Designed miniproteins, single chains, continued (2). Designs and how they scored, part 25

Each design is a single chain, and the fold is of that chain. pLDDT is the mean over its residues in the fold that is shown.

## One batch from the design tools (miniprotein)

Design m4851
Fold by ESMFold2-Fast:
Structure m4851 (fold): chain A 95 residues (1-95)
Amino acid sequence: SELRDELIGLVDDLILYLRYMRDELERGNTGGALFFRGLARMSVDGLRNLARETGDPVAREVARLAQEQLDLASQSVEGLDQSIERLEQLRRELS
């Protein structure tokens, strides 16, 4: 469905930005990591906006999980790795 494709696209963007954040942290580039964390936040905001606009229960749950994973990613490198893995699982469930 169109909604599922939009949810997948935003989750894919979120995963991509968190992976870039991880790469920047591995290189010791905290500025780059913060930049990609900002883009990840924008992807989560996109999911939350889509959930509000559609009122769809699946969109609301995806937005909730994405926010929880962004919060986890912001706590530690270990949390970032766990959040990427969890979001990749979510992305598979949406396919």
Scores: mean pLDDT 92

Design m4852
Fold by ESMFold2-Fast:
Structure m4852 (fold): chain A 93 residues (1-93)
Amino acid sequence: LDELKEAAENGDVDAIKSILNSLQDDPEKLSEAVAIVLDAANDLKDKGQLDLAYNVAKAVEDFAVETGRTDLLNAVLPVLDDLGVDDIKRALS
């Protein structure tokens, strides 16, 4: 989880996805890992690093969609909404 926190703080989307995929067989650790990533996204937002915050939160959304994890999707959607960006706005911009 320390490696995941560092990856999230640096906006390393590929590392985040790799670590989350490695935790698919451990639901409790996966939920803890997602919380760490979303906390890092909020910290990046507070620092004004909105692009990195979005990329980090989007990595969780992509993972949740790819793995069919509705619980993780429900956890990340409010974070993406708070960032003021969604897939429709990005497609139109």
Scores: mean pLDDT 75

Design m4853
Fold by ESMFold2-Fast:
Structure m4853 (fold): chain A 85 residues (1-85)
Amino acid sequence: SEAIKEAEEGLEKAKKSGDELTIRAAELALEAAKLAEEKGDLLEAEILLGLAKIQLGVAKLTGASKEGLEGAEKAIEGAERALKK
């Protein structure tokens, strides 16, 4: 729940930036957190988290806003916490 909450807060921050790549990264991270906590599906969660990190990398290369990047990074941190439990 805490991990999912952090991922949701990250997604809201990314949405405020209006940057599509950071929004997509945060959405993938939130889905990964939900898969890990609600279903225990760690393999699918790791795949989605990997995709989220790739989207964040592309966003950094394309000059996404600091707010969008911070949002996506927070969502990814939430997902990483979900996978460690």
Scores: mean pLDDT 85

Design m4854
Fold by ESMFold2-Fast:
Structure m4854 (fold): chain A 83 residues (1-83)
Amino acid sequence: MSEEVKEILQAIVDNDFDTAIELLVKALEKSKDPYKILKEVVDFLVSIGAVPLAKRLLDEVRKRLPQYKEVIDKLYAEIDAAQ
């Protein structure tokens, strides 16, 4: 797992959702593979039973980075299929 993803997950564990979103947005803007970063964060949240939080995080990222809509929609469908 990348250092960027670790920092995002730490913010989520610390219940600092706003910081987690800002760190995630920053990581996605620098990434060559936004799907990989988003999937690592989403998979972690799903693994701990935080499905509503994973969906909320994807919704906020979609609002801030609409260019990633297709990637986010794919991950959202993967979450729904895993329930």
Scores: mean pLDDT 81

Design m4855
Fold by ESMFold2-Fast:
Structure m4855 (fold): chain A 68 residues (1-68)
Amino acid sequence: GIAEEAKKSAEEGIEEMLKRLSKQDKKVQQSGVDGLRGALEDAKEVNADEEVIKTIEEGIKRMEELAK
């Protein structure tokens, strides 16, 4: 369904972003975290599917680990 496709798209986008940002400095990595936090707020405001919101939250945590 649409929710499953949106979740898969979000997961793939996060994986690609993590791979790309893993080679960048901490400032660029932090900018990526800030961008995902903005996307999470937008998703919550439009009442996006809970699985999509959860996927974005998990992506933020993974990117914060990378930026440490």
Scores: mean pLDDT 76

Design m4856
Fold by ESMFold2-Fast:
Structure m4856 (fold): chain A 86 residues (1-86)
Amino acid sequence: MTKEQLEIEVKIAMARMLVAVVKLVLDTTEELSEEEIEELLEMLEKAIEIGKEVIEDPRASEEQKKEAEEVIKEAEKLKEELEKLK
């Protein structure tokens, strides 16, 4: 793996971590305050931003771009769920 590919893998891992944290909070928390919902939405927006950076990076492999697209789709679904809780 090149250093450039490793940097892309780290970005994908960070985006996946953000999504995983939001999923964990939604699965374990019965009541979310407006402030907590806004923080979770910010985390999902950050994951989408990172995923888009990977897709637009010419150094990213097709496999890395597909993984980034999957992370973006999951984050967008979770954003829709959180917006319904407002």
Scores: mean pLDDT 83

Design m4857
Fold by ESMFold2-Fast:
Structure m4857 (fold): chain A 74 residues (1-74)
Amino acid sequence: SEEELRRELLRATNELYDIAKEMAKKLGIPVYDIFDNSKRNEILEKMKKIDPELYEKFLEVQKRIDELRARLKA
């Protein structure tokens, strides 16, 4: 079960990176800016206006990663 959770976390993390790359391309910024905590809120607000569907996908995958991390910590 823990090994399966780690595999799911890896898959979700890869999915988040793919979404982040698409967001970076749409905004004309480097992908590393999306993983910069100081810039993330501003970037997410811009995405919400430009592509709300992609913004929702990012939040959903981030939530899934947080849930998987919490389960691994239990």
Scores: mean pLDDT 86

Design m4858
Fold by ESMFold2-Fast:
Structure m4858 (fold): chain A 68 residues (1-68)
Amino acid sequence: LLDPVETLKLILEGASADEIAQAARIPLDYAEELIKLKETLPIPEIVKEFLELKSLEHAQKYAQQHLN
């Protein structure tokens, strides 16, 4: 099982809905919604860099603000 931060990183990196669904163990429909959200809303590339540099708590909170 991947941590939530790793799952969000896969979404930001452009992983397929199938891969995200398997990694996070979520329904395919939900994974598709997350990918569509990324396509319709401009998510800054800085979020990806932030996920690499910061702790789980800070990185996860920041990513949730952009994806939720």
Scores: mean pLDDT 58

Design m4859
Fold by ESMFold2-Fast:
Structure m4859 (fold): chain A 87 residues (1-87)
Amino acid sequence: SMEETREILEKALNELVENVKAGKLTADDVATYAGIIAQELGITDPAVIAELRALARAMAEAKTDEEAEKYKKQMLDLLVRAHEAQS
């Protein structure tokens, strides 16, 4: 279901944020993972993939928890919206 997809994606994005804070992932790594997540969801629109990568990088480079959460929510909403449009 869409609700199950959203929960899975939110957990994945939270893991990316935690790994950046732990110094295990760079902003480039997070942008790469965003592209992989998009591909796994069947998102093929290059403009949407580029926007997802930009949001992922912004999330990783955020200087405050509030900024990181803002970009995470924008990325989550875009992933769910794009997946629904292709389903």
Scores: mean pLDDT 84

Design m4860
Fold by ESMFold2-Fast:
Structure m4860 (fold): chain A 96 residues (1-96)
Amino acid sequence: SDRFVDNLGRLFQQALSLIRDEDLRARMAEVSQRLLSALRAHEANPQDEEVRARLRELIDEFGRLHTEMARLNEPLEALINLGVSELALSTFLVSS
């Protein structure tokens, strides 16, 4: 549903505003934009295996970047918001 993608987009935007490192923020913004686009494509055709594979790749990239941010001691609030988003994405993909 468009509402899921819209809500996730708002969560991403809020998390991005809390990231202090400019490079990490830019990289997370890029991954977030690609995730939102891939999610919209998945909602249009849930059985598209190429889109599903792309979503898995982007979720993995999101998780790696989130882990890097934790190692670099980014603000706890940013890390929590990103962790909630990652869990929502992984749960959605498994449930779809």
Scores: mean pLDDT 82

Design m4861
Fold by ESMFold2-Fast:
Structure m4861 (fold): chain A 83 residues (1-83)
Amino acid sequence: DGSLKKSREEIDKKIKELLETMTMKDIERMRKEGDDEELSKLIAEMIDKGESLKKIQEEIFKHIRKKRDEALEQAQKVLKEYG
């Protein structure tokens, strides 16, 4: 519904703002110290390709959004079972 959409948009805005403050050094730390192997692999691939900081930030944002949406779909499925 509209309230869930608004919450997602607010979270997306905050994540995007945080990513925009990150340097390449911060992104390398995220790759090395993070627990998301899929994200770490994605970051490494983009760095190896010589992608810009802005492009890397955009792809990290897309990955986070995808994982959030998958988690939301799973949660909604569970909630529908209980009414």
Scores: mean pLDDT 77

Design m4862
Fold by ESMFold2-Fast:
Structure m4862 (fold): chain A 100 residues (1-100)
Amino acid sequence: MSGAENIARWMTEELLKGVEELAKQGKLEEAERVIREAFDMLVDMLRSLGLSPEEIIALLEEVARELKERVEKLDLPEEVKKWIIEAIERALREAVERAR
């Protein structure tokens, strides 16, 4: 994998762990903040590596897809999973606009 893909995969794993822990504690507002900040950080990191806007957007969409799929498999209430997925989709939309 390229360095950018390795960073995206590492971020996905760390973000999933953090979000799961916060969700189990009922800290949904903090989970949303962590998701948003992680996507913003990923944009800044990928941009600093010299990736084009199109390359950044493609990796953001891949990270969001993997996160949503893995959230669906977590042992959490369905309403909590839906809330987290909506937070991921919102963070992705904002990060995509920022990457342009």
Scores: mean pLDDT 85

Design m4863
Fold by ESMFold2-Fast:
Structure m4863 (fold): chain A 98 residues (1-98)
Amino acid sequence: MSGILERAKEEKDARLALLAGGVSAGLAGIQVALNRLYGVDRELAERALELAEEAIEGAELAIRLAEEAGDEALKREAEAVLRTARELRREAERLLEE
């Protein structure tokens, strides 16, 4: 779990949760891309899965907090991050099954 996501949970900060989710999704995407370009490395694929799961948690927290605050724009941004994170999780799972 990233320190940013831990702070978002403690402070109930939807924007910080979205930032944590977005950063983890970006890092997961890089790890997936490296596995696809240079061949499957199990440790990097496992790291991609972990980062995708962190991204899902951050995005889901951001959605809940945005709904509580009535921030429809932030909720839409968090839903986009959640969709990306779920795709990255599926891709990382496929890399581990190769």
Scores: mean pLDDT 85

Design m4864
Fold by ESMFold2-Fast:
Formats: sequence, C-alpha cells, structure tokens
Structure m4864 (fold): chain A 71 residues (1-71)
Amino acid sequence: SAEVERLEAAMEQAIADLEQLMADNSISKEDKLKAIDVGLGLLPKLREAGVSQEALDRFEAAALAAREKLK
C-alpha cells in the first residue's frame, strides 16, 4: 500500500537522520538517547502497519548500535 511504502521510506530516512543526530555535538547524550528510545518504541506499531521485517530489523540494528555508542 502507499502508506506502507511511505513508512518504509520514512524508516530509511530515519536511519540517515540517526547518523546526523549522532554526529551533532550540540545535542546532549541524554536527548540523543531519548530520540533513539522514541524510534525504538514505534517499531511494534510499524510492524502492525505492515512494514517489512527487513526494514524493521535494519532500523533496530542501527538504533541499538547508536545507543551503545552513547554509553
């Protein structure tokens, strides 16, 4: 569906945005962690909406790796 296609495109953009977020030294580690946790919290709803498991797994892996780097 057009909605699923838009959501999958948004998830690819979110991975790129995550890289920019991690590189931005003006944003605190606390605020970066909050943004990552918000993204991870959306994954169950995206799965329900029909987003592919491959797209979900790619975003989750990127988000978890970013979260680990902030420790």
Scores: mean pLDDT 84

Design m4865
Fold by ESMFold2-Fast:
Structure m4865 (fold): chain A 70 residues (1-70)
Amino acid sequence: KAVPPQEEIDRAMVDIAYGVYLTEARLQNDPVMEEAARKMKEVTMAELKAGASLADAFKKGKEVMDKIIS
């Protein structure tokens, strides 16, 4: 069973998601979405550091993002 460092993979996935949202926000000239993407990354990374799964960390990050764009 391959055991790559899961923390590195999880962080890379968060960086990819952040990059996608940031690029989309900039193409749409949407500063609110740009800020929402940054907050999503901050919260998701903090949850991962606290030992949450990638799915749970993203859920919390997206909840914060949704509150900003609402």
Scores: mean pLDDT 80

Design m4866
Fold by ESMFold2-Fast:
Structure m4866 (fold): chain A 84 residues (1-84)
Amino acid sequence: MEEEFRRLEAEIRAAIEAGDREALVRAVERALELNVEYVKEHKVELGPEDNILARAVREALEGADLRALAEELVDLILEKQAEA
């Protein structure tokens, strides 16, 4: 799990540096998948609803499409970056 997260962090960083939105969405989708599996296995309580990642994981646990959630999450991240 942790090693896979470290690999995903590297992929996310590379995608941002390359300006590759498609690669970024793919990496975020994979990160959501791993977080959902981790929460299911360890019965982890999710953080507050204002945490966009925790909200996305909760929606995925309720059967939402991971690809759609990843695209929404990437758009929200990019919007917040533009606000800074």
Scores: mean pLDDT 70

Design m4867
Fold by ESMFold2-Fast:
Structure m4867 (fold): chain A 74 residues (1-74)
Amino acid sequence: DDGQRLFLVGLASSARNNVSAELAKIDEDIAKEAAEYGTKKIDEALKSSADEAGDLMNEMFGYLSEQLDKAKKK
């Protein structure tokens, strides 16, 4: 199941990078915070089971979505 974990982490890394790049156009501090949060969750997912990695990625995607919504309102 390491292949599933690596695939999920790859998708998460891409999402983190894309969201951080988009946030950086609006606010560099929010972009940096989002990148750091995403990196932390990815590191945790790499050390966890596949099921736990899924939960961690859901938390990360939720956070990134909230940051994008917050940035668009300002």
Scores: mean pLDDT 76

Design m4868
Fold by ESMFold2-Fast:
Structure m4868 (fold): chain A 98 residues (1-98)
Amino acid sequence: SREEALREAENTLRGLSMGMRIAEAIAAGDVEKALELVVEAVEEGLDPELVAAGAAFEARLLGLDGEYVARAVREAMEAARAGDLEKAREILEEAARA
């Protein structure tokens, strides 16, 4: 149970941290960096809900719509997981323009 709790905490922090980095890239208008981080999150098997939660938190701190950014990150991760990097980029471009 302690080992499982530590693994869960580490996975949670990784997901949240990745989401925060994606939101920073979106806020900076750096779509290519946001896409790179989304692909990394998918390849690492990070929980999309934790990544979205981290993105929402950071987006709110940066004065962006946290719910909109969280939804965009979830949808971009789903597209990237399906191998549709063009769709993932489009979603992130729309988020960066908002």
Scores: mean pLDDT 90

Design m4869
Fold by ESMFold2-Fast:
Structure m4869 (fold): chain A 107 residues (1-107)
Amino acid sequence: KVEAFKEAVEAGNTKEAARIYVELQIEGDEKAVAEIADYLREQALAGNPAAREAIRLLQEPVGAGFEHADDEEKALEAAVEALARVLGIPLEEARELLERLLETDEK
């Protein structure tokens, strides 16, 4: 999946790249996630606009919602909305992806 992620970024398919990243987070593949993060930083520094956009999209749905919400449910809803917008999927699918991401964290 790391290879598929790199191919998606190189093709400018940030939606597919974000989907693959979320799947790896759900699987708990910390090594693959770390490799992807390093790859994105290198590509963004090299001036790749797709990599820069992918970094932005991957950070906003997860980080911002949980960091600033007074209520865990409000944080989850904010993350669901952001993820649905980023991936271009229905809110229900985005909610299922985030639920699985939270369930498989550290497992």
Scores: mean pLDDT 61

Design m4870
Fold by ESMFold2-Fast:
Structure m4870 (fold): chain A 97 residues (1-97)
Amino acid sequence: MEEENLRGYAESLEEILKTFPSADYYFDLGDALLKLGKYEEAIEYYEKAIKLYEESDVSNKDLHLADAYGNISLALEKLGKLEEAKKYREKARELRK
């Protein structure tokens, strides 16, 4: 959306994450970075979110994992890694069933 607002939001999330690691905040940071075109960094933070979701006993865990895998797939498509993107898209679809 607004690039300047996304940059400010990403910076705020990075500051929060220094003191309070959270799967939701890692996911939100990944999403902001994806929208800013920082695809490799977005993937790193989605992977951190996935790890915390996998280790947690949160409600709707599979939906959170599916969303993260779907967004990794989008980032990989933007990087031209189409075969890897397809693999993550299939993981996301499986978790939504």
Scores: mean pLDDT 82

Design m4871
Fold by ESMFold2-Fast:
Structure m4871 (fold): chain A 73 residues (1-73)
Amino acid sequence: MYTAIVGYNPSVVSKEQAEKYARELLSKYYDLSEVEIVIDPSDLLPKDKVEIIVLDENNKTVRKEVVPVSEVL
């Protein structure tokens, strides 16, 4: 089982946009039934980027994606 943490600035990206993009990206690499998507909105995060960090069952980072907000919108 994996945990995917989706970090974004909610002033520029909506929760729906972040979740949709994360599911589409992660579906290329993982079975989504085995991935828990955790939404982590923060006004302290950059407005130009969305970060997706995938952790394994031991909380080790197995994947990190940093994407421009333009790819999510």
Scores: mean pLDDT 85

Design m4872
Fold by ESMFold2-Fast:
Structure m4872 (fold): chain A 95 residues (1-95)
Amino acid sequence: SEELVERIERLAKEDPSAGMAAALVVATLLAGLDQETAMRLIELAKELAPEADLKKVSEIIEKFAPRVMEAIRKGLTLEKALELGREIIEELEEA
């Protein structure tokens, strides 16, 4: 989980909107599985909010929402949550 937090912080330095969206999406995936990391990511998202374009944040979340909801519906393990979180961060890093 620390790897994902570091990558989101790095993403946020280049693109606060993408960083905030990544933090919220990954926090949602980790909720109930890694509560400590989920709470840290929510706090990071709050810190990024004044610098972020909230319309862009919403658009990014909407793009990933179907994948996140499908994974939750199938029943997430911590391993699968971290795997999906990593994939989402990779896509945002490449954009």
Scores: mean pLDDT 88

Design m4873
Fold by ESMFold2-Fast:
Structure m4873 (fold): chain A 96 residues (1-96)
Amino acid sequence: SKKEKLLEVVEKTFSQIIDIYREAGKFDLAQDIEQRLKQLLQDMKTKSFDDAYYQANLFLIVVSSESLLVLDEESADKVLQLVKETHKRLQEIEAE
């Protein structure tokens, strides 16, 4: 289903973002994102596709903004590139 694809893309993307934070030595922040991801995925499972889609996009925007403030430029660029690629993938899923 579209919702299953959405959940898989969100989980994969944020797992990669968490890894970037860990590689940057931001272990406490990585753990915070991991906990927020767990709550997000649980909430998304109870929502309609449209509501889950918008919630996922909002979380991408928030984590992108936070990453610019707390990460070094190289690590932040990696997060922003992942977010950009993920936005494109989410649009493809919505268009189905």
Scores: mean pLDDT 89

Design m4874
Fold by ESMFold2-Fast:
Structure m4874 (fold): chain A 116 residues (1-116)
Amino acid sequence: MSIEEIDELADKVIDDSLSAEERREAARKLREVAENGSDEQIKHIAEGVAGIKLGKALEDKDPEVRREAVLALGELLKHKDILSEESINRIKTLLEKALKDKDPRVREAAKEALKK
């Protein structure tokens, strides 16, 4: 997956004109990149605009979109060795916010992401 494709997926995650299913799928694909991608791809998501858009997805009306965004942020946090301290702190802050989400599945995903 190219850096351009990652940015396109990040745009789709927060695109309110798309269905919840399409936003969920975009978030899931970003999670797959966060888990299995190259160092360049992982850094691009965590340190760039895509990471900011994943943070915005925590405010999505669909709990499954919020859950997939939490899972993607959690996968990024497993790569602390290649991330800046600023990006790590930003991701942790977003996950701590998700601990207070109205959906119990989103809260559980955030707990697991912060567990180390």
Scores: mean pLDDT 87

Design m4875
Fold by ESMFold2-Fast:
Structure m4875 (fold): chain A 106 residues (1-106)
Amino acid sequence: ELEKKLEELRKKLEEERALVDYQRSIETGFENLKKTLIDAGLSEEEAEKVVNEIKKAFQYEGFDKALEVIRKYVPELADSIEQARAERLKKREESIKKYLDEVKNA
């Protein structure tokens, strides 16, 4: 049915937009990280090298390895990121629990 194909296309476009927004958020995050490193006392060249090291760690080794690199240069920022991640995980767990409780009561 034509309507169902249009709905599938809309969902794919929304997924593509979410990926583009995610990529832009990553780029903005790395620019902000570079500024934070410079503020922490690194030169622009040193900050660029650290950001590239973090990008590679994130891309190839995952979040935890990228966090270790951040902790090496700016431990306060690493602690803030880890705390924010823990809060997001708790909210996700609470949302899943609420969903499961609603399904059981339905």
Scores: mean pLDDT 70

Design m4876
Fold by ESMFold2-Fast:
Structure m4876 (fold): chain A 89 residues (1-89)
Amino acid sequence: MYELKIKVYDDFDKSLTDALKAVHKLAKEIGATGEQIALLSRKVNEAAYEGKKTGDVEKMAELIKQAIEEAARDAGLPEVKVTVEIVKT
């Protein structure tokens, strides 16, 4: 089982950028293919934008967490457990 820690901020662009960076780093460590990395990136983007529509940072964090864990499973990658830290400034 692989562990991934991500941070979610009141700044949407920063949250999305940090989440994508963390996912890409983990995917490279696992030895994921370009196609698997593309799937993970698409799912994270979709979840982040759905979360943004709610205006709730905690909801966005939960959607991103679920999207990463589900996308890794669907891509046939090893199990990934995501921990989200909500950074309130």
Scores: mean pLDDT 83

Design m4877
Fold by ESMFold2-Fast:
Formats: sequence, C-alpha cells, structure tokens
Structure m4877 (fold): chain A 87 residues (1-87)
Amino acid sequence: VRSTDSDGSVLEIPSTPGKEASVEEIIEALRLLGEHLEARTGDPRIRELAERAIEEMKDKSVEEANEIALRFLAEASRLVREARRAA
C-alpha cells in the first residue's frame, strides 16, 4: 500500500505537547507539520497558518502557545480534508 494521498493520523501530537514541551518545541512542531501538510495537500494556506501561529506564539506563554497549537491542528486538519475533497 504505497500511496501518498491518505493520512488518517497526519497530526500525531503527544498527549499534551504544551505540558512538557517548551514554546520553542511547539513552534518547531508546527513549522514541520505546516510544511509536511502543505506538501501533501498542495494548499499553501496550511503553511501560512503555521507561520502565523508561530509568530503569535513568540509573545505568548506556554499555555497560550499550546492553545494556539491545538487550534492550528484543528484548522490544518480541516484544510487537509477539504483539499482532499476539492480534487
């Protein structure tokens, strides 16, 4: 089963990344996810969302950064599904 267009678990985030991970690690994870998902969907908005979230996190606490990360994950997941449908 070698296909590049199926991803049921694209967002494999640890149970609570913000609890153990620092803001810096959350930022790195979002950046990687944004680029990875953009490559799969062809939707540049995913990467732009990741970069916006990262920039917003720079001035936030770990708790707020974690909330931003979770919101990004939800939105990225929606865009992945919609990009799939748009074909």
Scores: mean pLDDT 70

Design m4878
Fold by ESMFold2-Fast:
Structure m4878 (fold): chain A 79 residues (1-79)
Amino acid sequence: GPELLKFSREQKIAFISQEIEKINKEIPDESKRRYLFYSLGLGARYLGLKLQDIEYILEKNPEISEKNKQAFLDGYFLK
């Protein structure tokens, strides 16, 4: 929501990383997980995170499957 826009860059990165961990822990359905990663990518763009921040998040979360990584990037790039 609008409150997230007031977060620091570090808080925004931490928020996205926490949401990634939550999706991986709580969502067993692969198609729903892919959709949520896409939505999270849209959220990262909305929060104004730069490409370098996205690269950092993905490097910090190497357990993300290639399909979910692609969905996140597609959301971030509005594809």
Scores: mean pLDDT 84

Design m4879
Fold by ESMFold2-Fast:
Structure m4879 (fold): chain A 86 residues (1-86)
Amino acid sequence: AAEELERLTDELVQATDVDEMSRLNTKLVRAAKEVSETLPREEALAAIDRAMDRLNEAIKTADFDKEIVLSTALIALAVERTVLRR
């Protein structure tokens, strides 16, 4: 679960095709939800925080279109983090 979230985050950051970015974003949101539902709270928070840090770094060098996709993923991860914090 956590490893899949990390892999999908890295793939999304490296993606250059809009259709691929959209598909990866959908998979990443699902992986984040699975992490939140299946892992212990501390492990889920750590995995989500790592993914969010990776996305924040990528946004610094992204063009406008990629920034929108990465920001959408970041919002989804922030929602999952909020749920985990209760």
Scores: mean pLDDT 82

Design m4880
Fold by ESMFold2-Fast:
Structure m4880 (fold): chain A 93 residues (1-93)
Amino acid sequence: MVSLAPPVLRRTADGRVLLRSTAATTNKDAELKVSFALEGEPAREVPGVITNTGSARVVESTVPLPAGQSVTVTVTAESEDGDKKTLTHTFLA
Protein backbone atom coordinates (compact mmCIF):
# COMPACT_ATOMS: atom_id res chain seq x y z
CA MET A 1 0.00 0.00 0.00
CA VAL A 2 1.19 3.47 -0.91
CA SER A 3 0.94 6.43 1.49
CA LEU A 4 1.58 10.11 0.78
CA ALA A 5 2.21 12.70 3.51
CA PRO A 6 0.95 16.29 3.15
CA PRO A 7 3.74 18.23 1.39
CA VAL A 8 5.72 20.88 3.30
CA LEU A 9 7.07 24.25 2.13
CA ARG A 10 10.70 25.18 2.82
CA ARG A 11 12.31 28.57 2.20
CA THR A 12 16.03 28.61 1.41
CA ALA A 13 18.55 31.27 2.49
CA ASP A 14 18.89 32.42 -1.15
CA GLY A 15 15.13 33.15 -1.41
CA ARG A 16 13.95 29.99 -3.19
CA VAL A 17 10.76 28.24 -2.12
CA LEU A 18 10.89 24.44 -2.18
CA LEU A 19 8.07 21.92 -1.77
CA ARG A 20 9.09 18.66 -0.07
CA SER A 21 6.96 15.53 -0.41
CA THR A 22 7.30 12.23 1.47
CA ALA A 23 5.81 9.05 0.00
CA ALA A 24 6.08 5.49 1.26
CA THR A 25 5.17 1.97 0.18
CA THR A 26 4.84 -1.08 2.44
CA ASN A 27 6.07 -3.24 -0.46
CA LYS A 28 9.83 -2.67 -0.06
CA ASP A 29 10.56 -4.58 -3.29
CA ALA A 30 8.33 -2.30 -5.41
CA GLU A 31 9.64 0.86 -7.06
CA LEU A 32 7.82 4.03 -6.01
CA LYS A 33 7.48 6.91 -8.49
CA VAL A 34 6.68 10.46 -7.34
CA SER A 35 5.27 13.03 -9.79
CA PHE A 36 4.47 16.73 -9.34
CA ALA A 37 2.07 18.86 -11.37
CA LEU A 38 1.96 22.63 -10.86
CA GLU A 39 -1.02 24.78 -11.97
CA GLY A 40 -1.54 24.37 -15.73
CA GLU A 41 1.59 22.24 -16.17
CA PRO A 42 1.93 18.54 -17.07
CA ALA A 43 2.92 16.10 -14.35
CA ARG A 44 6.66 15.42 -14.11
CA GLU A 45 8.38 12.54 -12.34
CA VAL A 46 10.82 13.94 -9.76
CA PRO A 47 13.68 11.80 -8.46
CA GLY A 48 13.85 11.51 -4.70
CA VAL A 49 16.05 10.29 -1.88
CA ILE A 50 15.16 6.65 -1.19
CA THR A 51 15.34 5.23 2.35
CA ASN A 52 14.40 1.66 3.23
CA THR A 53 13.02 1.32 6.77
CA GLY A 54 12.10 -1.88 8.62
CA SER A 55 8.84 -2.41 6.69
CA ALA A 56 8.63 0.41 4.09
CA ARG A 57 10.43 2.13 1.23
CA VAL A 58 10.34 5.91 1.68
CA VAL A 59 10.90 8.46 -1.12
CA GLU A 60 11.49 12.15 -0.32
CA SER A 61 11.23 14.49 -3.34
CA THR A 62 11.72 18.25 -3.64
CA VAL A 63 10.42 20.63 -6.33
CA PRO A 64 10.92 24.42 -6.65
CA LEU A 65 7.85 26.69 -6.53
CA PRO A 66 7.33 30.29 -7.69
CA ALA A 67 7.83 32.63 -4.71
CA GLY A 68 5.27 35.30 -3.73
CA GLN A 69 2.23 33.62 -5.35
CA SER A 70 -0.51 31.13 -4.47
CA VAL A 71 0.28 27.87 -6.28
CA THR A 72 -1.77 24.67 -6.56
CA VAL A 73 0.33 21.50 -6.63
CA THR A 74 -0.82 17.93 -7.30
CA VAL A 75 1.52 15.23 -5.98
CA THR A 76 1.09 11.61 -7.11
CA ALA A 77 2.90 8.59 -5.64
CA GLU A 78 2.59 5.45 -7.76
CA SER A 79 3.93 1.96 -7.02
CA GLU A 80 4.92 -0.50 -9.77
CA ASP A 81 2.21 -2.86 -8.40
CA GLY A 82 -0.43 -0.28 -9.44
CA ASP A 83 -1.24 1.31 -6.06
CA LYS A 84 -1.51 5.11 -6.38
CA LYS A 85 -2.13 8.06 -4.01
CA THR A 86 -2.77 11.67 -5.09
CA LEU A 87 -2.89 14.89 -3.02
CA THR A 88 -3.78 18.37 -4.30
CA HIS A 89 -2.96 21.38 -2.14
CA THR A 90 -2.81 25.17 -2.56
CA PHE A 91 0.20 26.91 -1.00
CA LEU A 92 0.93 30.54 -0.29
CA ALA A 93 4.52 30.64 -1.51
Scores: mean pLDDT 75

Design m4881
Fold by ESMFold2-Fast:
Structure m4881 (fold): chain A 116 residues (1-116)
Amino acid sequence: SIEEELVKNYDRLKAEVKKALGLTDEQIKELENIVKNTPVSELREKILEFLEKAGKTDLVEPLKLFFDNTPLSLRFTVPGIAFTFTNYVYPKVSAETAYKLELLLRFILAVRLKNK
């Protein structure tokens, strides 16, 4: 499955997210710990707070757009991410910002799958 490939390629995905978003080693570890330890009902608030604190303000409004247009049950699933990106993110967001956001969401999904 695509989910199995995300877990298998976890270290590569983590390195790619770190590079694409310009995160420090401390910041990527903080993000990983937030995703690991935060209930799904609170993940929206914690991730948005992390991005603002890390100075990644270009991702804040696109991530809100993603959350507002993805049902709770589908937010951290492969089909939910694909549907919302095709219909809401790609039409309104630059290719560079969309790429970073997709990597971020794939990483969040991979962290959740690895720690389930």
Scores: mean pLDDT 83

Design m4882
Fold by ESMFold2-Fast:
Structure m4882 (fold): chain A 75 residues (1-75)
Amino acid sequence: SEEEKRKEVLELIEETRKQMKEAMDKYGLSDEEKERFDKLYDEAIEVARTNPEKALEKIKEMVEEFQKAIDEKLK
């Protein structure tokens, strides 16, 4: 069902955000970096309401950027 698929994608986005928030706090990302990722999450949530598949692509890109940010902090 379309509604079920939308809910699954939104749940995935929310869970991913929660995991990233914990990691951001743990590894000491700047307020500017945290704000940037929050904005990307908000955009992904809005997209998920109309196009769940595109929202998944946005989340994947965001996760990749997040991994790079963490790697820079761990140097």
Scores: mean pLDDT 79

Design m4883
Fold by ESMFold2-Fast:
Structure m4883 (fold): chain A 88 residues (1-88)
Amino acid sequence: SLAEQVRALIDEAAEVMKEAGFEDLADKLRTIGDQVAEAVRAGDKERAIKLLEEAINFLKSFGNIMGFDEVAEKVIELLKKAIEVIES
C-alpha cells in the first residue's frame, strides 16, 4: 500500500540516523513515520507531506555537528522520496 511504501522509506531514514549514532533523532523519525502513515491511511496527503517537510526543516536546522551533514543529506533524500511517493 501507499502507507507501507512511505513507512518503509521513513524507517530506512531512521535506521540511517541510528547507525550514525543519533538514536534520539532516529526515535523522532519513527514517531513522525507513525504520524505520516496514519495521515496517508486517512487520505490526508496534505498533512502527510507537511509532517515530512517539517522533519526536513528540523534536520536542516542542525549545525556544527561533526559527521552529521552526510547523514542528514541521506535522511533528507529518503524523506523527499516519501513525499514523491505520496504526490504520485
Scores: mean pLDDT 84

